# Designed miniproteins, single chains, continued (2), part 79

Each design is a single chain, and the fold is of that chain. pLDDT is the mean over its residues in the fold that is shown.

## One batch from the design tools (miniprotein)

Design m6731
Fold by ESMFold2-Fast:
Structure m6731 (fold): chain A 87 residues (1-87)
Amino acid sequence: ASRLARLLKQALESLGLRVRMSDLLAAVRGDRISRAGLRRALEASGNHLSEEEWELLFGLLDVDGDGYISEAELRRTLARLGETAVL
């Protein structure tokens, strides 16, 4: 859980978003986070995105479109963003 939250925080901050670790940890369920959970965590941390910005963010993080973001998907996203030091 904490590793997924840490990777999410890193990816979101690389995109210019601020998010609190506690808000991410509250939204993680097992080894993944839902789109709705991620949205709640980001809004709780003071981020306000348009529906278009949400769709762009989800398209980047949830490439397979299953409605969930896993550690494996997030690692692939971070590798694509050029961030490989989060191990």
Scores: mean pLDDT 74

Design m6732
Fold by ESMFold2-Fast:
Structure m6732 (fold): chain A 100 residues (1-100)
Amino acid sequence: MSLEELLDELIEAIKNKEDKKKILELRKELLEKLIELGEEDPERMKEALIEYARRLGEMFELPEEEIQAVVDYIASLSAEELREMLLTELESIKKSLEAL
């Protein structure tokens, strides 16, 4: 499954208030794909993460100013800093899945 397809499925699952386990499994798969992309093409990982943040912000109906602030923050970080953040989030999601 592509990153775009995974993101679409995750957003739909959240909108439909699907089981926490399913949402966590989709988030885990998305993060694993983002990390893999970052090893091959750090700039594409950054672009994909910005798109992810924008689409989530739009889904939660956040003000454009708040969405833009998150996008600017992601854009300001190095690829290595972003990778470390994604790895930390992935480990947190794995632990949450084990607790379910």
Scores: mean pLDDT 81

Design m6733
Fold by ESMFold2-Fast:
Structure m6733 (fold): chain A 94 residues (1-94)
Amino acid sequence: SLQRVKDSIRVGQKTITNLATKLGITDQVNKTIDLMKQHGINVAVGSIINTNQPPMILMLEAMQRVARGNATEKDVLLSAIGIEQMKLGLERLE
């Protein structure tokens, strides 16, 4: 259902915003999303973690840690990229 996907993105966005505020990294989240929008997902992920792992796997694992309530600051940043990617993907389907 398209509505269920929209609702999941909104919940994810709210969760990331709340965690970023709690951790004091709201500016870093905004900068990371801007990097993704301007330079793509690989550059945004590379700004957070130096790894040869596929960005999609890193974002999925980070989002799982956010859902379990054991996210680090890096997990919040990676999850912000993942949620924004889902939002942009949904906008392209509409």
Scores: mean pLDDT 84

Design m6734
Fold by ESMFold2-Fast:
Structure m6734 (fold): chain A 59 residues (1-59)
Amino acid sequence: SDEEIEGIVKALEAMKKSLGLPSLEAAIELLAKEMLAAGMPQEVVDQWVAKAKEALAKS
């Protein structure tokens, strides 16, 4: 779980830097939109967003 949290934070930071996003929250929103566009169920995406936000709060 700690390794997953670290991985999520690093992935969000990499997206923020590579895409010039204003915040890590913006990176979460972009990934959520991409997941929905890829056909992921809304419930699964919402759960992932909640976990990603929790990971940011704990880092």
Scores: mean pLDDT 78

Design m6735
Fold by ESMFold2-Fast:
Structure m6735 (fold): chain A 110 residues (1-110)
Amino acid sequence: SKEDKEKLKKLVEEILKIEKEHQEEIVKAIEEKDYDKALEILKEHNEKVLELIDKISEIDPELAEKLYKEHKEHLDKLNELIENKASPEEVRKVNEEHMKKIEKIAKESL
């Protein structure tokens, strides 16, 4: 329905907002060499994004599955980068690629 499509757009917009806010906080923690804080933010990020994906799954389970797979891949990459004490620039690059993938998934599904 038109209402479901509008709800999905708002949920995806909320994911993109949370992604940007948490990505900026993670990059800042890495710039400060506070890797423990970066991992703590990443954990909170995971919990919040999964809650939004769960809400999407009630309306569009196929879109939710695509977003979940991309989210998990991004989390795995960020955990590896943080554990390896990667540069802030490497983390920014992974984050930029992740944002483009979310936007592509949303565009193809909505």
Scores: mean pLDDT 91

Design m6736
Fold by ESMFold2-Fast:
Structure m6736 (fold): chain A 73 residues (1-73)
Amino acid sequence: SKEELEARLERLEKEGIELIRARTSLSEEEREQAIKVLEGQVEKIRELIEAGKLEEAERMIEALEKAIEDLKK
């Protein structure tokens, strides 16, 4: 559902930003760039949800989930 995708996206944005900010191995510039990329992807997915393109939004959320899991390593 739209509500479920929105909740999932909000959680991923929060987790992603926290993980990037916690990466002491990255420079300040690298962290800022990574956050900007994440925020841009989140905004694009949010636009797809608002447009009713739920299948496309779900695929992008799955890709973002994988990227965030990779950040945990």
Scores: mean pLDDT 82

Design m6737
Fold by ESMFold2-Fast:
Structure m6737 (fold): chain A 101 residues (1-101)
Amino acid sequence: PFLVLDLVRRAAIFRRQGASPQAVADWIDRVMQQHSHDSPATQATIRRMIDYILAGDVDAITDMIRRQFGNTSDAQQVIGDIRAIFDFLRAHPDARRAPLP
């Protein structure tokens, strides 16, 4: 589940910095290239997760984590951290360089 947390943190940084659509597209391409040797099903799951992250769909993100990893302590910790990040972004939309929770 920690890959999902890393993707959320990266997307949060792009949002806070006002990254261009091209910079976001380049990041997506890099992530997909890092997983180019994974199965097509795994690649599709990663791309869907990125799409949910970019949409800010916290419920879809947490549902995917629970489906893939179950209710483990690691999955619960990651879900908590993801919710904290999105809560922070909603509360501080103008905070470009404050630390993420």
Scores: mean pLDDT 80

Design m6738
Fold by ESMFold2-Fast:
Structure m6738 (fold): chain A 57 residues (1-57)
Amino acid sequence: MSEEELRKRAEGAATLAKLLGASGSFEELFEKALEILKQNPNDSLGAVGELLKAFPP
């Protein structure tokens, strides 16, 4: 997966987590999503779940 595609997926995961009430800033959610997706780039739902654990509503 390209870095550009990975960033796009991280942006989507961060946006969805924010809509679900995650307590972090968008920048914090994006950075965390990017870390998670670098390890498993096809697990967007897992990334959202981890963001909600790290930044609970």
Scores: mean pLDDT 79

Design m6739
Fold by ESMFold2-Fast:
Structure m6739 (fold): chain A 112 residues (1-112)
Amino acid sequence: MDEALEALMRALGEALRKLAEKYNFDYVKVEVYVDGTLAFTATALRPGASLSDVKNVAEAEVEGEIGGHRVRVKVTVGTSDPSVDINKVTEGLKKALEEALQRARAEVEARR
């Protein structure tokens, strides 16, 4: 599973970086579950930001299989910018997570 988790973390990091550049997030939380067990969690808050300043929150969850393991990824993002369209953020987040899972799956399959 280490190779699959590593591939997933790279793909997720790249996808979330691109979304953060577009929407300027103040808060990001990532949770990765492998075969029903929490394998990875990370939380980031923009320097100088407070959770009390986060006004809009979007959450997305995707599930799939990588390297024969059931993987579930849940990501929560928040912004203090009231001009951000949270519905577009939610749609963008879902697509980014689906693409990250597909990329990680393809990378693991290419190594086998």
Scores: mean pLDDT 79

Design m6740
Fold by ESMFold2-Fast:
Structure m6740 (fold): chain A 67 residues (1-67)
Amino acid sequence: MSDEEIIDKIVEETGISREQAEIALEILRKYYNKLSDDQLITMIAMRTGVSLEQAKIALKIYKENKV
């Protein structure tokens, strides 16, 4: 699945902005293999201002749509 399709799905399921979803995806692409799920969720929330619940949904979508 393309990065744009992942961003669209994050926006649809969480209601966050496209800019916030793009930053979340950038964090996931850079750190997914280096940080724990809890650390990724915390980093996304801190850097985008989204809730921990929204960050968790973004991580779930990334895992389900990662090729």
Scores: mean pLDDT 84

Design m6741
Fold by ESMFold2-Fast:
Structure m6741 (fold): chain A 74 residues (1-74)
Amino acid sequence: SPVDLVTELAKALRDFNNTGSEEDRERVLELVRKLQDAGLITPEEAAAVESAESLEDFGREVNRILERAMRKLR
């Protein structure tokens, strides 16, 4: 469900923030793409995450997506 996707993205971001691993980063990107496919975020929002050059920018863009997706599900 869309709620499960948002929950999994939040978990994946937390895991990536703790590990910094490429595997955890790829998991976040896969979930961002699934949210885009589900119509919960825009292609521009997904592209902003993929183009983020720093860890801080990556986390900020994913958190923006989480906030917006949660608002759409309310």
Scores: mean pLDDT 83

Design m6742
Fold by ESMFold2-Fast:
Structure m6742 (fold): chain A 91 residues (1-91)
Amino acid sequence: SEREELDRRAILVLASLGVMEMLLYEELKIAKKEGDEEKAKELEEKREELNRLAEELQALLEDPNASNEEIEEKIKEAEKFLEEVKKWLKE
């Protein structure tokens, strides 16, 4: 079903967000060790946004009244965030 496919996509996105959180945490430790306060602030803001997206997606999956469209839109938002952060980390 469409919902089962969306649930699978959501699980994969949540797993990707989890991996990204680990990477951002390692980068944050490096920035703090180097005294790069500006980089550390940017990393903390990205981690906050990541946690917000993960919590919102999890809440939608647990809500029996959530539409398939709402879930798909949140998946796309999280996928876009992941792509943007991956590009930023490579700079």
Scores: mean pLDDT 89

Design m6743
Fold by ESMFold2-Fast:
Structure m6743 (fold): chain A 98 residues (1-98)
Amino acid sequence: AEELFEKGLEYFKKGDYDKALAYYNKALEIYRKVGDKRGEARVLFEIGKVYYAQGKYDEAVEYYDRAIALYEEIGDYEGVLEAGTEKALLLMERWLSK
């Protein structure tokens, strides 16, 4: 799963959002199968960032909320803070008519 996640990050950095999402979804499926909730939360957060980059704000918020919920469940408050900050920045930009 980690290798697929890293490929997703690479494609996101290159601006290939479709490939990034494809690799993230493959990683997400594996993390869910093995019960790696931290890996699942990380992937959901990165999917949210892809949607944000595409201007798909409602989808980005949905994935950030899913990531936050999982980070809270496992007690990863650094993850909660990081995903919550990205969500807050997105909502602020959206509120400023962007």
Scores: mean pLDDT 84

Design m6744
Fold by ESMFold2-Fast:
Structure m6744 (fold): chain A 63 residues (1-63)
Amino acid sequence: MRSDYERYLDELLRDPNNRVAYYNLLRLGITSQEDLDRLKQARDNGKSSYYLDSLIKYYESQL
C-alpha cells in the first residue's frame, strides 16, 4: 500500500496531469501533512493542474 502510494505520488509530481496517478491516490486514501506539503510545493513551483489542485483540496479536508 505505502510503496504503491509513493509510486503514484512521484508519478503525479512528475506529470501533474497524470489522471491514473490521481485516481489511484484517491483510492488508496492515504493522507499526511508531509505528502500535502510535497504537493503544495510542486504547485508553487509551477506544476499546477486540475488533478494536483483537487488532491491538495482533498488532503486539506482530511487533515
Scores: mean pLDDT 76

Design m6745
Fold by ESMFold2-Fast:
Structure m6745 (fold): chain A 103 residues (1-103)
Amino acid sequence: RRARLEELEELVREYAERGLTYLIVLILGQALRNGEITADEAADILARVLTPADLREMAAIVRRAQELAARYSGVSRGGHAAVQTLAEVIAAAGPAIERALAR
């Protein structure tokens, strides 16, 4: 668990330096969805690494993903299933981003 948190913080720093905000949302969303980390642990990483502007951009990405997940919820149609899964992974980062913004 500690090794995974250290790995995720390193990846978040690398992606932040490159402006790859959507990849940060994806890796944290996947880790949260899999139960590998808690929303508070993810929020601590985000608050240490990212600016408030980066966090607002991530919040916008999550809002869009939540809209897409709601639209495709319960629908399994070829390529639509992949889009729904991606949207659900991104949406899973929402609580962590909200907590980071509150710090």
Scores: mean pLDDT 76

Design m6746
Fold by ESMFold2-Fast:
Structure m6746 (fold): chain A 82 residues (1-82)
Amino acid sequence: GEEDFKRGLEAYKQGKYEEAVEYFKKAAEEMTGVKRGEALFYLSRSLRKLGKFEKANDALQKAMEAYRAAGREAEFRALLLE
């Protein structure tokens, strides 16, 4: 969960997008609520960097659903502007 998310962020910062995808997938499977939404958002970003746009859009949709379910849709909208 949390450890996988941190490792995913480290991989993402280093441009290791395939590795980041694997960590963010694990994080999203193990976490719930807004934290799952964060993992799915970074999964989407990592997939987009790899040119996997269809999978990136699917992950982004699931991120939005996780934020909405947690009552944090405005926070998700702010992330989209970054």
Scores: mean pLDDT 86

Design m6747
Fold by ESMFold2-Fast:
Structure m6747 (fold): chain A 113 residues (1-113)
Amino acid sequence: GDGEEGEELALRLAREGKRVTLVLIGGDEKELEELARRIEERARELGLDVHAIAVKSTSDPEEARRKAREAVERAVELGAEALVIVASIEGKEAAEEAKRLAEERGIEVEVLL
């Protein structure tokens, strides 16, 4: 699934020496938070700089853009050099806004939908 593909991409970029933030956008906040924690634990065991952020998808475009801004601000605070975004179709607007904001800040972006 996209979550596994996003984890593999984030770990690959981190092995290349980048500080990576992985943004997981979906409908089940608890499942995403548990996935984010597991990914960060694996990265830590491998000595890789990967942080994972869980974002609950929303059908409100204004709320989606706000959540995207908050996620990018958190990635910048974490020193991200690369951003990997994994989103369902329902998370597409938040993913597109996050990509735009990250690129404006000079962060490399990969989106998996």
Scores: mean pLDDT 87

Design m6748
Fold by ESMFold2-Fast:
Structure m6748 (fold): chain A 84 residues (1-84)
Amino acid sequence: KVPQDLADYVDQVIDRYGLPRSLRPYFYGLAGQALNTYHLPIDAVKRVIDRVAQVLSTVTDPAAWPAAMGAVAIPTIQAVQAAV
């Protein structure tokens, strides 16, 4: 389960980058993995969400979004974790 603070942030980021709301479950999964598996603090998880959304905003084909998210999710978590 994703904390409300992170769920609200996902919605803000999706709106900011013009991404479809159908991506919310993927971002909730990303947030949960960063928080529960990698034990990142909330502010670091927010940075992971923002960076992944920024990368997805450069992808013009909606069919490519799940593959792009899968490719960048773990590297982004690890990069943010190294900076904490």
Scores: mean pLDDT 80

Design m6749
Fold by ESMFold2-Fast:
Structure m6749 (fold): chain A 104 residues (1-104)
Amino acid sequence: SKLDDLTLAELFLMSVSAQAIVISRAPESLKPQKIDELIKDLRDIAAWLREKGFDELADVFEETAAKVEAIKAKDPNDVAGIDKVVSEGVEKAKELLDKLRKEL
């Protein structure tokens, strides 16, 4: 059901937030790998959301992935920048999830 899909999307937001914490605490040598894992997960979630018909929500995940990738290209140790971008993406996604739930 669409409601079950939105619940799963909410769990993915929790996972994404946890990954940002892991990146902030990871050894410097592992940060690039952990950032790449986050970017991949964000894009995989976006693709799944599009298949489910949640295009606006997918756009938020894709935009967040692109912003994280841009930060990595400049400075992979900018963990504060990554945390900020992820937090902003998570808040936008939460607002959209609440709106979508009310429209069911």
Scores: mean pLDDT 88

Design m6750
Fold by ESMFold2-Fast:
Structure m6750 (fold): chain A 73 residues (1-73)
Amino acid sequence: GGSTEGVVVEVKGDEFVVEVPEELPVGSAVIVEINGRSFPGEVISPTLVRGKIPEGESVKVGDKARVYYREES
């Protein structure tokens, strides 16, 4: 597995989107860490990851994110 630093570029309802500087496999499951909290996410395009915000948590545009991913075996 690996990790890369990204930035939250969109928040709509209970979903967020993070843009990353490196290409990731579309459809891959990832873990996104924002403000010390971990959220499950999915790669929706090579440079974009979508995640869901649980009730009681907050994420805003401009927040730094670290995306943890598995290498394809």
Scores: mean pLDDT 80

Design m6751
Fold by ESMFold2-Fast:
Parts: structure tokens; C-alpha cells; sequence
Structure m6751 (fold): chain A 76 residues (1-76)
């Protein structure tokens, strides 16, 4: 999976906060909508199988959320 490496790094970086951040990411409707649009495009372009759409959407939403959290940490 293209997101397995980044997610493993994020889990180690956030440690005890990772489960909480994962729950928040999956509850964020804006991120879920954006992730779904990107995943649907990946299926249309042949980069992702149709049956992987839902799993990839969830992983991508988490990835987008964690990226925003890292940027917030950089902003103090």
C-alpha cells in the first residue's frame, strides 16, 4: 500500500496520540470527502482497484489529517 510506510512513520512520531488522531481523522467529513474524490480519481486512472476504494479512502483521509497535524506542530 502506498500509505503503509507514511502511516508507520506517523504512528511512531505521534506515539500515544496516534489512536486519538486516527479516530478524529475518520470522523472529519471534509477530509473523508476529499480523500474519496482522490481515491475515485486513482481508480479511474487505473492506479487503484475498484475493490480497494473504501480502504484507500480511509487510509488517505488519515494521511491527510496527520499531515495537517504535523504542519500545526511546526507552527508552534
Amino acid sequence: SPLEGPLKVAEKFFGERFPELRERALADERLRERARELAERAVEEGLLREEELERFTRLLALGLYLTEEIERLKAE
Scores: mean pLDDT 73

Design m6752
Fold by ESMFold2-Fast:
Structure m6752 (fold): chain A 119 residues (1-119)
Amino acid sequence: MEEAREEALKVAEQAILDIVESGAGKETLKRAIDELAQRAIEAGADPERVQKLRENALKAIDSGDYEKAAKYMAELAYLVAERLTPEQWARVDAETAAGNIAATIVRLVRQTEEVLREK
């Protein structure tokens, strides 16, 4: 389980970096971080852990350390993905189709973990 989690986080980190390299501005990334944190809290994650990850991600964006930002964003997305019901996943899929970055990251974490669990 932990190896699959670590590999899923690495794939999510790369996907987040690809989004940044596509020209997503700092304000767009900060909104995605805030949305990921809110989704994680609503999904039942520990608010203290979520807040720490959010603060670290925002600091990384402000310092231009997009690799660190991607790592913290991937961890936030994983906290969401672990806790969603099938009904909530249908909403994430719809929001991803609409271009929501936070939903896209959550979906990528889930898809990567599912592929790794099949081995």
Scores: mean pLDDT 78

Design m6753
Fold by ESMFold2-Fast:
Structure m6753 (fold): chain A 55 residues (1-55)
Amino acid sequence: SSLQGQLAELEATRKRLQELLSKAKAMGDEDGADALEKQIKRVEEQIAELRSQLA
């Protein structure tokens, strides 16, 4: 379904952002890490909403 496709896309985006966050933290990029954490939070909220619809 389109909702399942959107969920898969958001899950992939979250994983990519988490990889970037790990790299930013390893490099001491505090501003970049903060921005990535905020983006991850928004993606996780969208995932939670879609998962609720698919349950």
Scores: mean pLDDT 86

Design m6754
Fold by ESMFold2-Fast:
Structure m6754 (fold): chain A 69 residues (1-69)
Amino acid sequence: SALAERARAALAEAERLLATARTPEQVKQGSDLAMEAAVLGLAAGDEAIAARAAELGKQFRRLGEELGA
C-alpha cells in the first residue's frame, strides 16, 4: 500500500538520522520522521513498522539528552 511505502521511507530516513545526527535540529527532524512512520504504519496495519518507529522515537529522545548535556 502507498501508506506502508511512505511509512518505510520515513522509517529508513529516521534510522539514517539516528546514526548521523549531531545537532538538536537533526534530532528533531529524525523524531518527527519516526512519528510520521508510526502514524503511517498504524494506518497501514503494519505493526512492525509502528513498533520500530516507536523505538526510534525513544532513541532520539536519548540522543537529544546526550547532545543537550
Scores: mean pLDDT 86

Design m6755
Fold by ESMFold2-Fast:
Structure m6755 (fold): chain A 93 residues (1-93)
Amino acid sequence: MRESAIRITALRLQLIGVEFLAESEKESLREEAIESARGLIEFAREAGKSPDEAVRREAARALRRLAEILEKMGTEEARELAEEARRAAEEIE
């Protein structure tokens, strides 16, 4: 349960961080959003293997929200990552 709470909190904090970076007017911060998004996808895929349904549900939710953020960025790289995030969410569910 303690580990599950930490994983859920980490998923939420990483998602908030990516959203703030993605909404930046600075190109360098948007590039950091892409790298942070890649890390979040990997973290969420691992969290999706959890025996705890709450952790798996939060991982899938974070991936779906991440895909929306990435789509809104409008770059080819962001769109490809959005599709990867959606596929990862489907694999967890």
Scores: mean pLDDT 86

Design m6756
Fold by ESMFold2-Fast:
Structure m6756 (fold): chain A 86 residues (1-86)
Amino acid sequence: MEKEAAELIEEAAKAEAAGDNKKAAELLKKAAELFRKTAEETGDKLYEVRALEALARAYRLLGDEKKAKELEEEAKKLREEVVAER
């Protein structure tokens, strides 16, 4: 799953660089699904953070700025919790 998610992120970056925001968003949503499954399987909240970050970028590329900001805030809050966990 990790390698597959990383490949999707790389492909999304290439699509974005080419100006294909719709394709980049689709690839980012697929990567987010893989990260979410990994979070469920491992219990590692850092993968949930990565899923939220990928979704935020997807919605930003699609022009849904409000949804992108909400997801970015959720990812930031969860990342802070993960770093603070003992």
Scores: mean pLDDT 82

Design m6757
Fold by ESMFold2-Fast:
Structure m6757 (fold): chain A 84 residues (1-84)
Amino acid sequence: MKSLIEKLFELVDTDGDGVITREELRAFLEKVLGRKVSDEALDLAMKYMDKDNSGVITREEFEEWVRESMSDEALEKAVEKLTP
């Protein structure tokens, strides 16, 4: 059984490459926030989440951010919004 965090990562990782790219993060944030995200806001989000400065967000970095930044309710809503 996959946790909600694992499900959310897989829904955001649309290419299935095991990392979240800048464009996948944009799509995720726009769906969750219900508004467009500027390049500057996306750069700040990438900087906050990409703790090793790899230019992508690993599963581990994403899960850490979710645990620090999202309530259980917000996590469930994000999964619902990203699920077809």
Scores: mean pLDDT 76

Design m6758
Fold by ESMFold2-Fast:
Structure m6758 (fold): chain A 70 residues (1-70)
Amino acid sequence: MELTPREKEILRAIVLYAPSSLAALQALFDPPPSQAELRRLARKMGLPSVADLFSREAREKAAEILGLSL
């Protein structure tokens, strides 16, 4: 899985802050991640949609990818 440094930062924010929505995630970044950027990240993680990035399962998978504990 080829994650860019920015995609790793987005996954780290998901693990650490558990944002509940796209707007909440976008508020954590300057510039905010686009829907296209998040759709690409979801595909790289094997998730069916951007909404799945906010699931507990995606957060656990992100933690495993980054070597972080929840």
Scores: mean pLDDT 79

Design m6759
Fold by ESMFold2-Fast:
Structure m6759 (fold): chain A 70 residues (1-70)
Amino acid sequence: MEVTRKLAEEAAEYGYKLYKEGKSPQDAINEMYRLIEERGAELGLSESEIEQTKIMATILFGEKVAEEKK
């Protein structure tokens, strides 16, 4: 549970960094998903846990982008 949350937060922060560096939101999300799949495999996460991590990271990334547009 903690590992999944930490990975989602790390991926969202990474995606947000890429977005700030000029990548589109879609490209940033694709890079976040790649990071989650690679790191999730290293951590021994199941397919279901990887999917949940992707959902959580996408929500967190969206919150970061929305906050900047305020």
Scores: mean pLDDT 82

Design m6760
Fold by ESMFold2-Fast:
Structure m6760 (fold): chain A 98 residues (1-98)
Amino acid sequence: SAVDRIVAATGAPRELVQALYDLRQDPSLPVGPVVRLGRALPEEQKQKARDAAAILEITEPWRSVFAGLAGPEALGNQDVRLGSQLKKGREKAKELGI
C-alpha cells in the first residue's frame, strides 16, 4: 500500500502515516489528531513525521510538528524550510509511485 511505502521510505510510525494518508484522501478530517501524534514523538522521529507529511503534501501538520522541533530561530525561516521539504516530498512521492 502507499502507507507501507511511506513507512519504509521515512521510518515514520505507521499510525501517524495512516492518519496523514487518510487526511490527504479526505481534507475535511480534523488535523488535531495528526498534530498531537506528531508532537508526542521523540525529537528524532519528528523529522520522519515531517518527511511523511511532505510526501503527502500536507502542510498544516508539518508546520506544527516543525515548530516544536526547530526552536525560535527556525520560525523566521519556516516557510522557506517548508518549501524545501515539500519539493523533496514531491520528488520522493514520484519515486514511490504515489
Scores: mean pLDDT 73

Design m6761
Fold by ESMFold2-Fast:
Structure m6761 (fold): chain A 66 residues (1-66)
Amino acid sequence: REPSAEELADGVEGLLGRERLGALDDAARRTAIRQVLRTMDPTLSDEELERRAAEVLAVLRRRLPG
């Protein structure tokens, strides 16, 4: 089953930590999320990776003040 954006966001927070993510601007968060997602599934196309990264970033914006 494809993981939800919430499940992927939980994974990203678990690997990077909330303090690190909170210190990054939006562009740096997107880059870090993309790197984590690529490590979790190296077979993702660039298009699918960007789509998932955008969804995870939206979830993290709700959890972490910008």
Scores: mean pLDDT 78

Design m6762
Fold by ESMFold2-Fast:
Structure m6762 (fold): chain A 94 residues (1-94)
Amino acid sequence: MREELEQLIEELEEIVEKMKTASKEEAEKLARRAIEILQRMIEILKKDPSVATEEEKERLSELIKEIIGLLIRYGMEEMAKEIQKLGEEIGRAL
């Protein structure tokens, strides 16, 4: 669980970096992957919130905000809203 959470956070960081230079079509695919990762994180955190450190919680919150901002810049407001809702659910699980 803990190693899986760390790996998922690292994958989100890679998605953020890729989205900065991506085409709109590539950004949509990256956003769909981010949604899958966030859904898996919610499952992990609902089972054991203590698996995440305070530092990881802060890092995750910042990554979610950055993805939302990037999606808004691409004009993908519906995907940004979906990620925002998942981020709110993660915040409640923490």
Scores: mean pLDDT 82

Design m6763
Fold by ESMFold2-Fast:
Structure m6763 (fold): chain A 100 residues (1-100)
Amino acid sequence: SEEEKLRELADLLEELARLLREGRITPEEAAERLREEAEKVGKGFREMLLSQADMLTETTELLKKRGLSEEEATRFVADLLDSLAAMLKSIVKIIEKNKK
């Protein structure tokens, strides 16, 4: 179902956020994973995921240019992924409530 796909995507975003905080992946690697997942979703969500991937790398570079460490910038973009996951989970709950 569409709800299952969105929940799986939200779980992936939370895992990517965890890996970023642990220093196990880079923001660029997280962005590439979002681009891969964009291939599996409908057009609206595809465009959103591609925009988020670009934003992760651009935001990391901007924050580093403004004096944040690579670790601090990476933690910030991990928080952005958690926020996106929470939004997707909220969409799933709205869909489930409207289906009774």
Scores: mean pLDDT 81

Design m6764
Fold by ESMFold2-Fast:
Structure m6764 (fold): chain A 60 residues (1-60)
Amino acid sequence: MTPEHERLGDLAVPATRAAAQEMKKAEKENPAKTWEEFDKIVQRAADAARQALGAARAAS
């Protein structure tokens, strides 16, 4: 594995955690999900991941 792959993995960890936290929070607030509601949860998780990735990149 190249050093670049390791660095991307380190940045991905905060993004993955943020996405998981957002989905976990959404499930607690809205346990019943339709396909449309699930799609909205996925969008929010993606946004959380982007923000976490951006923050991790800025913190370097």
Scores: mean pLDDT 66

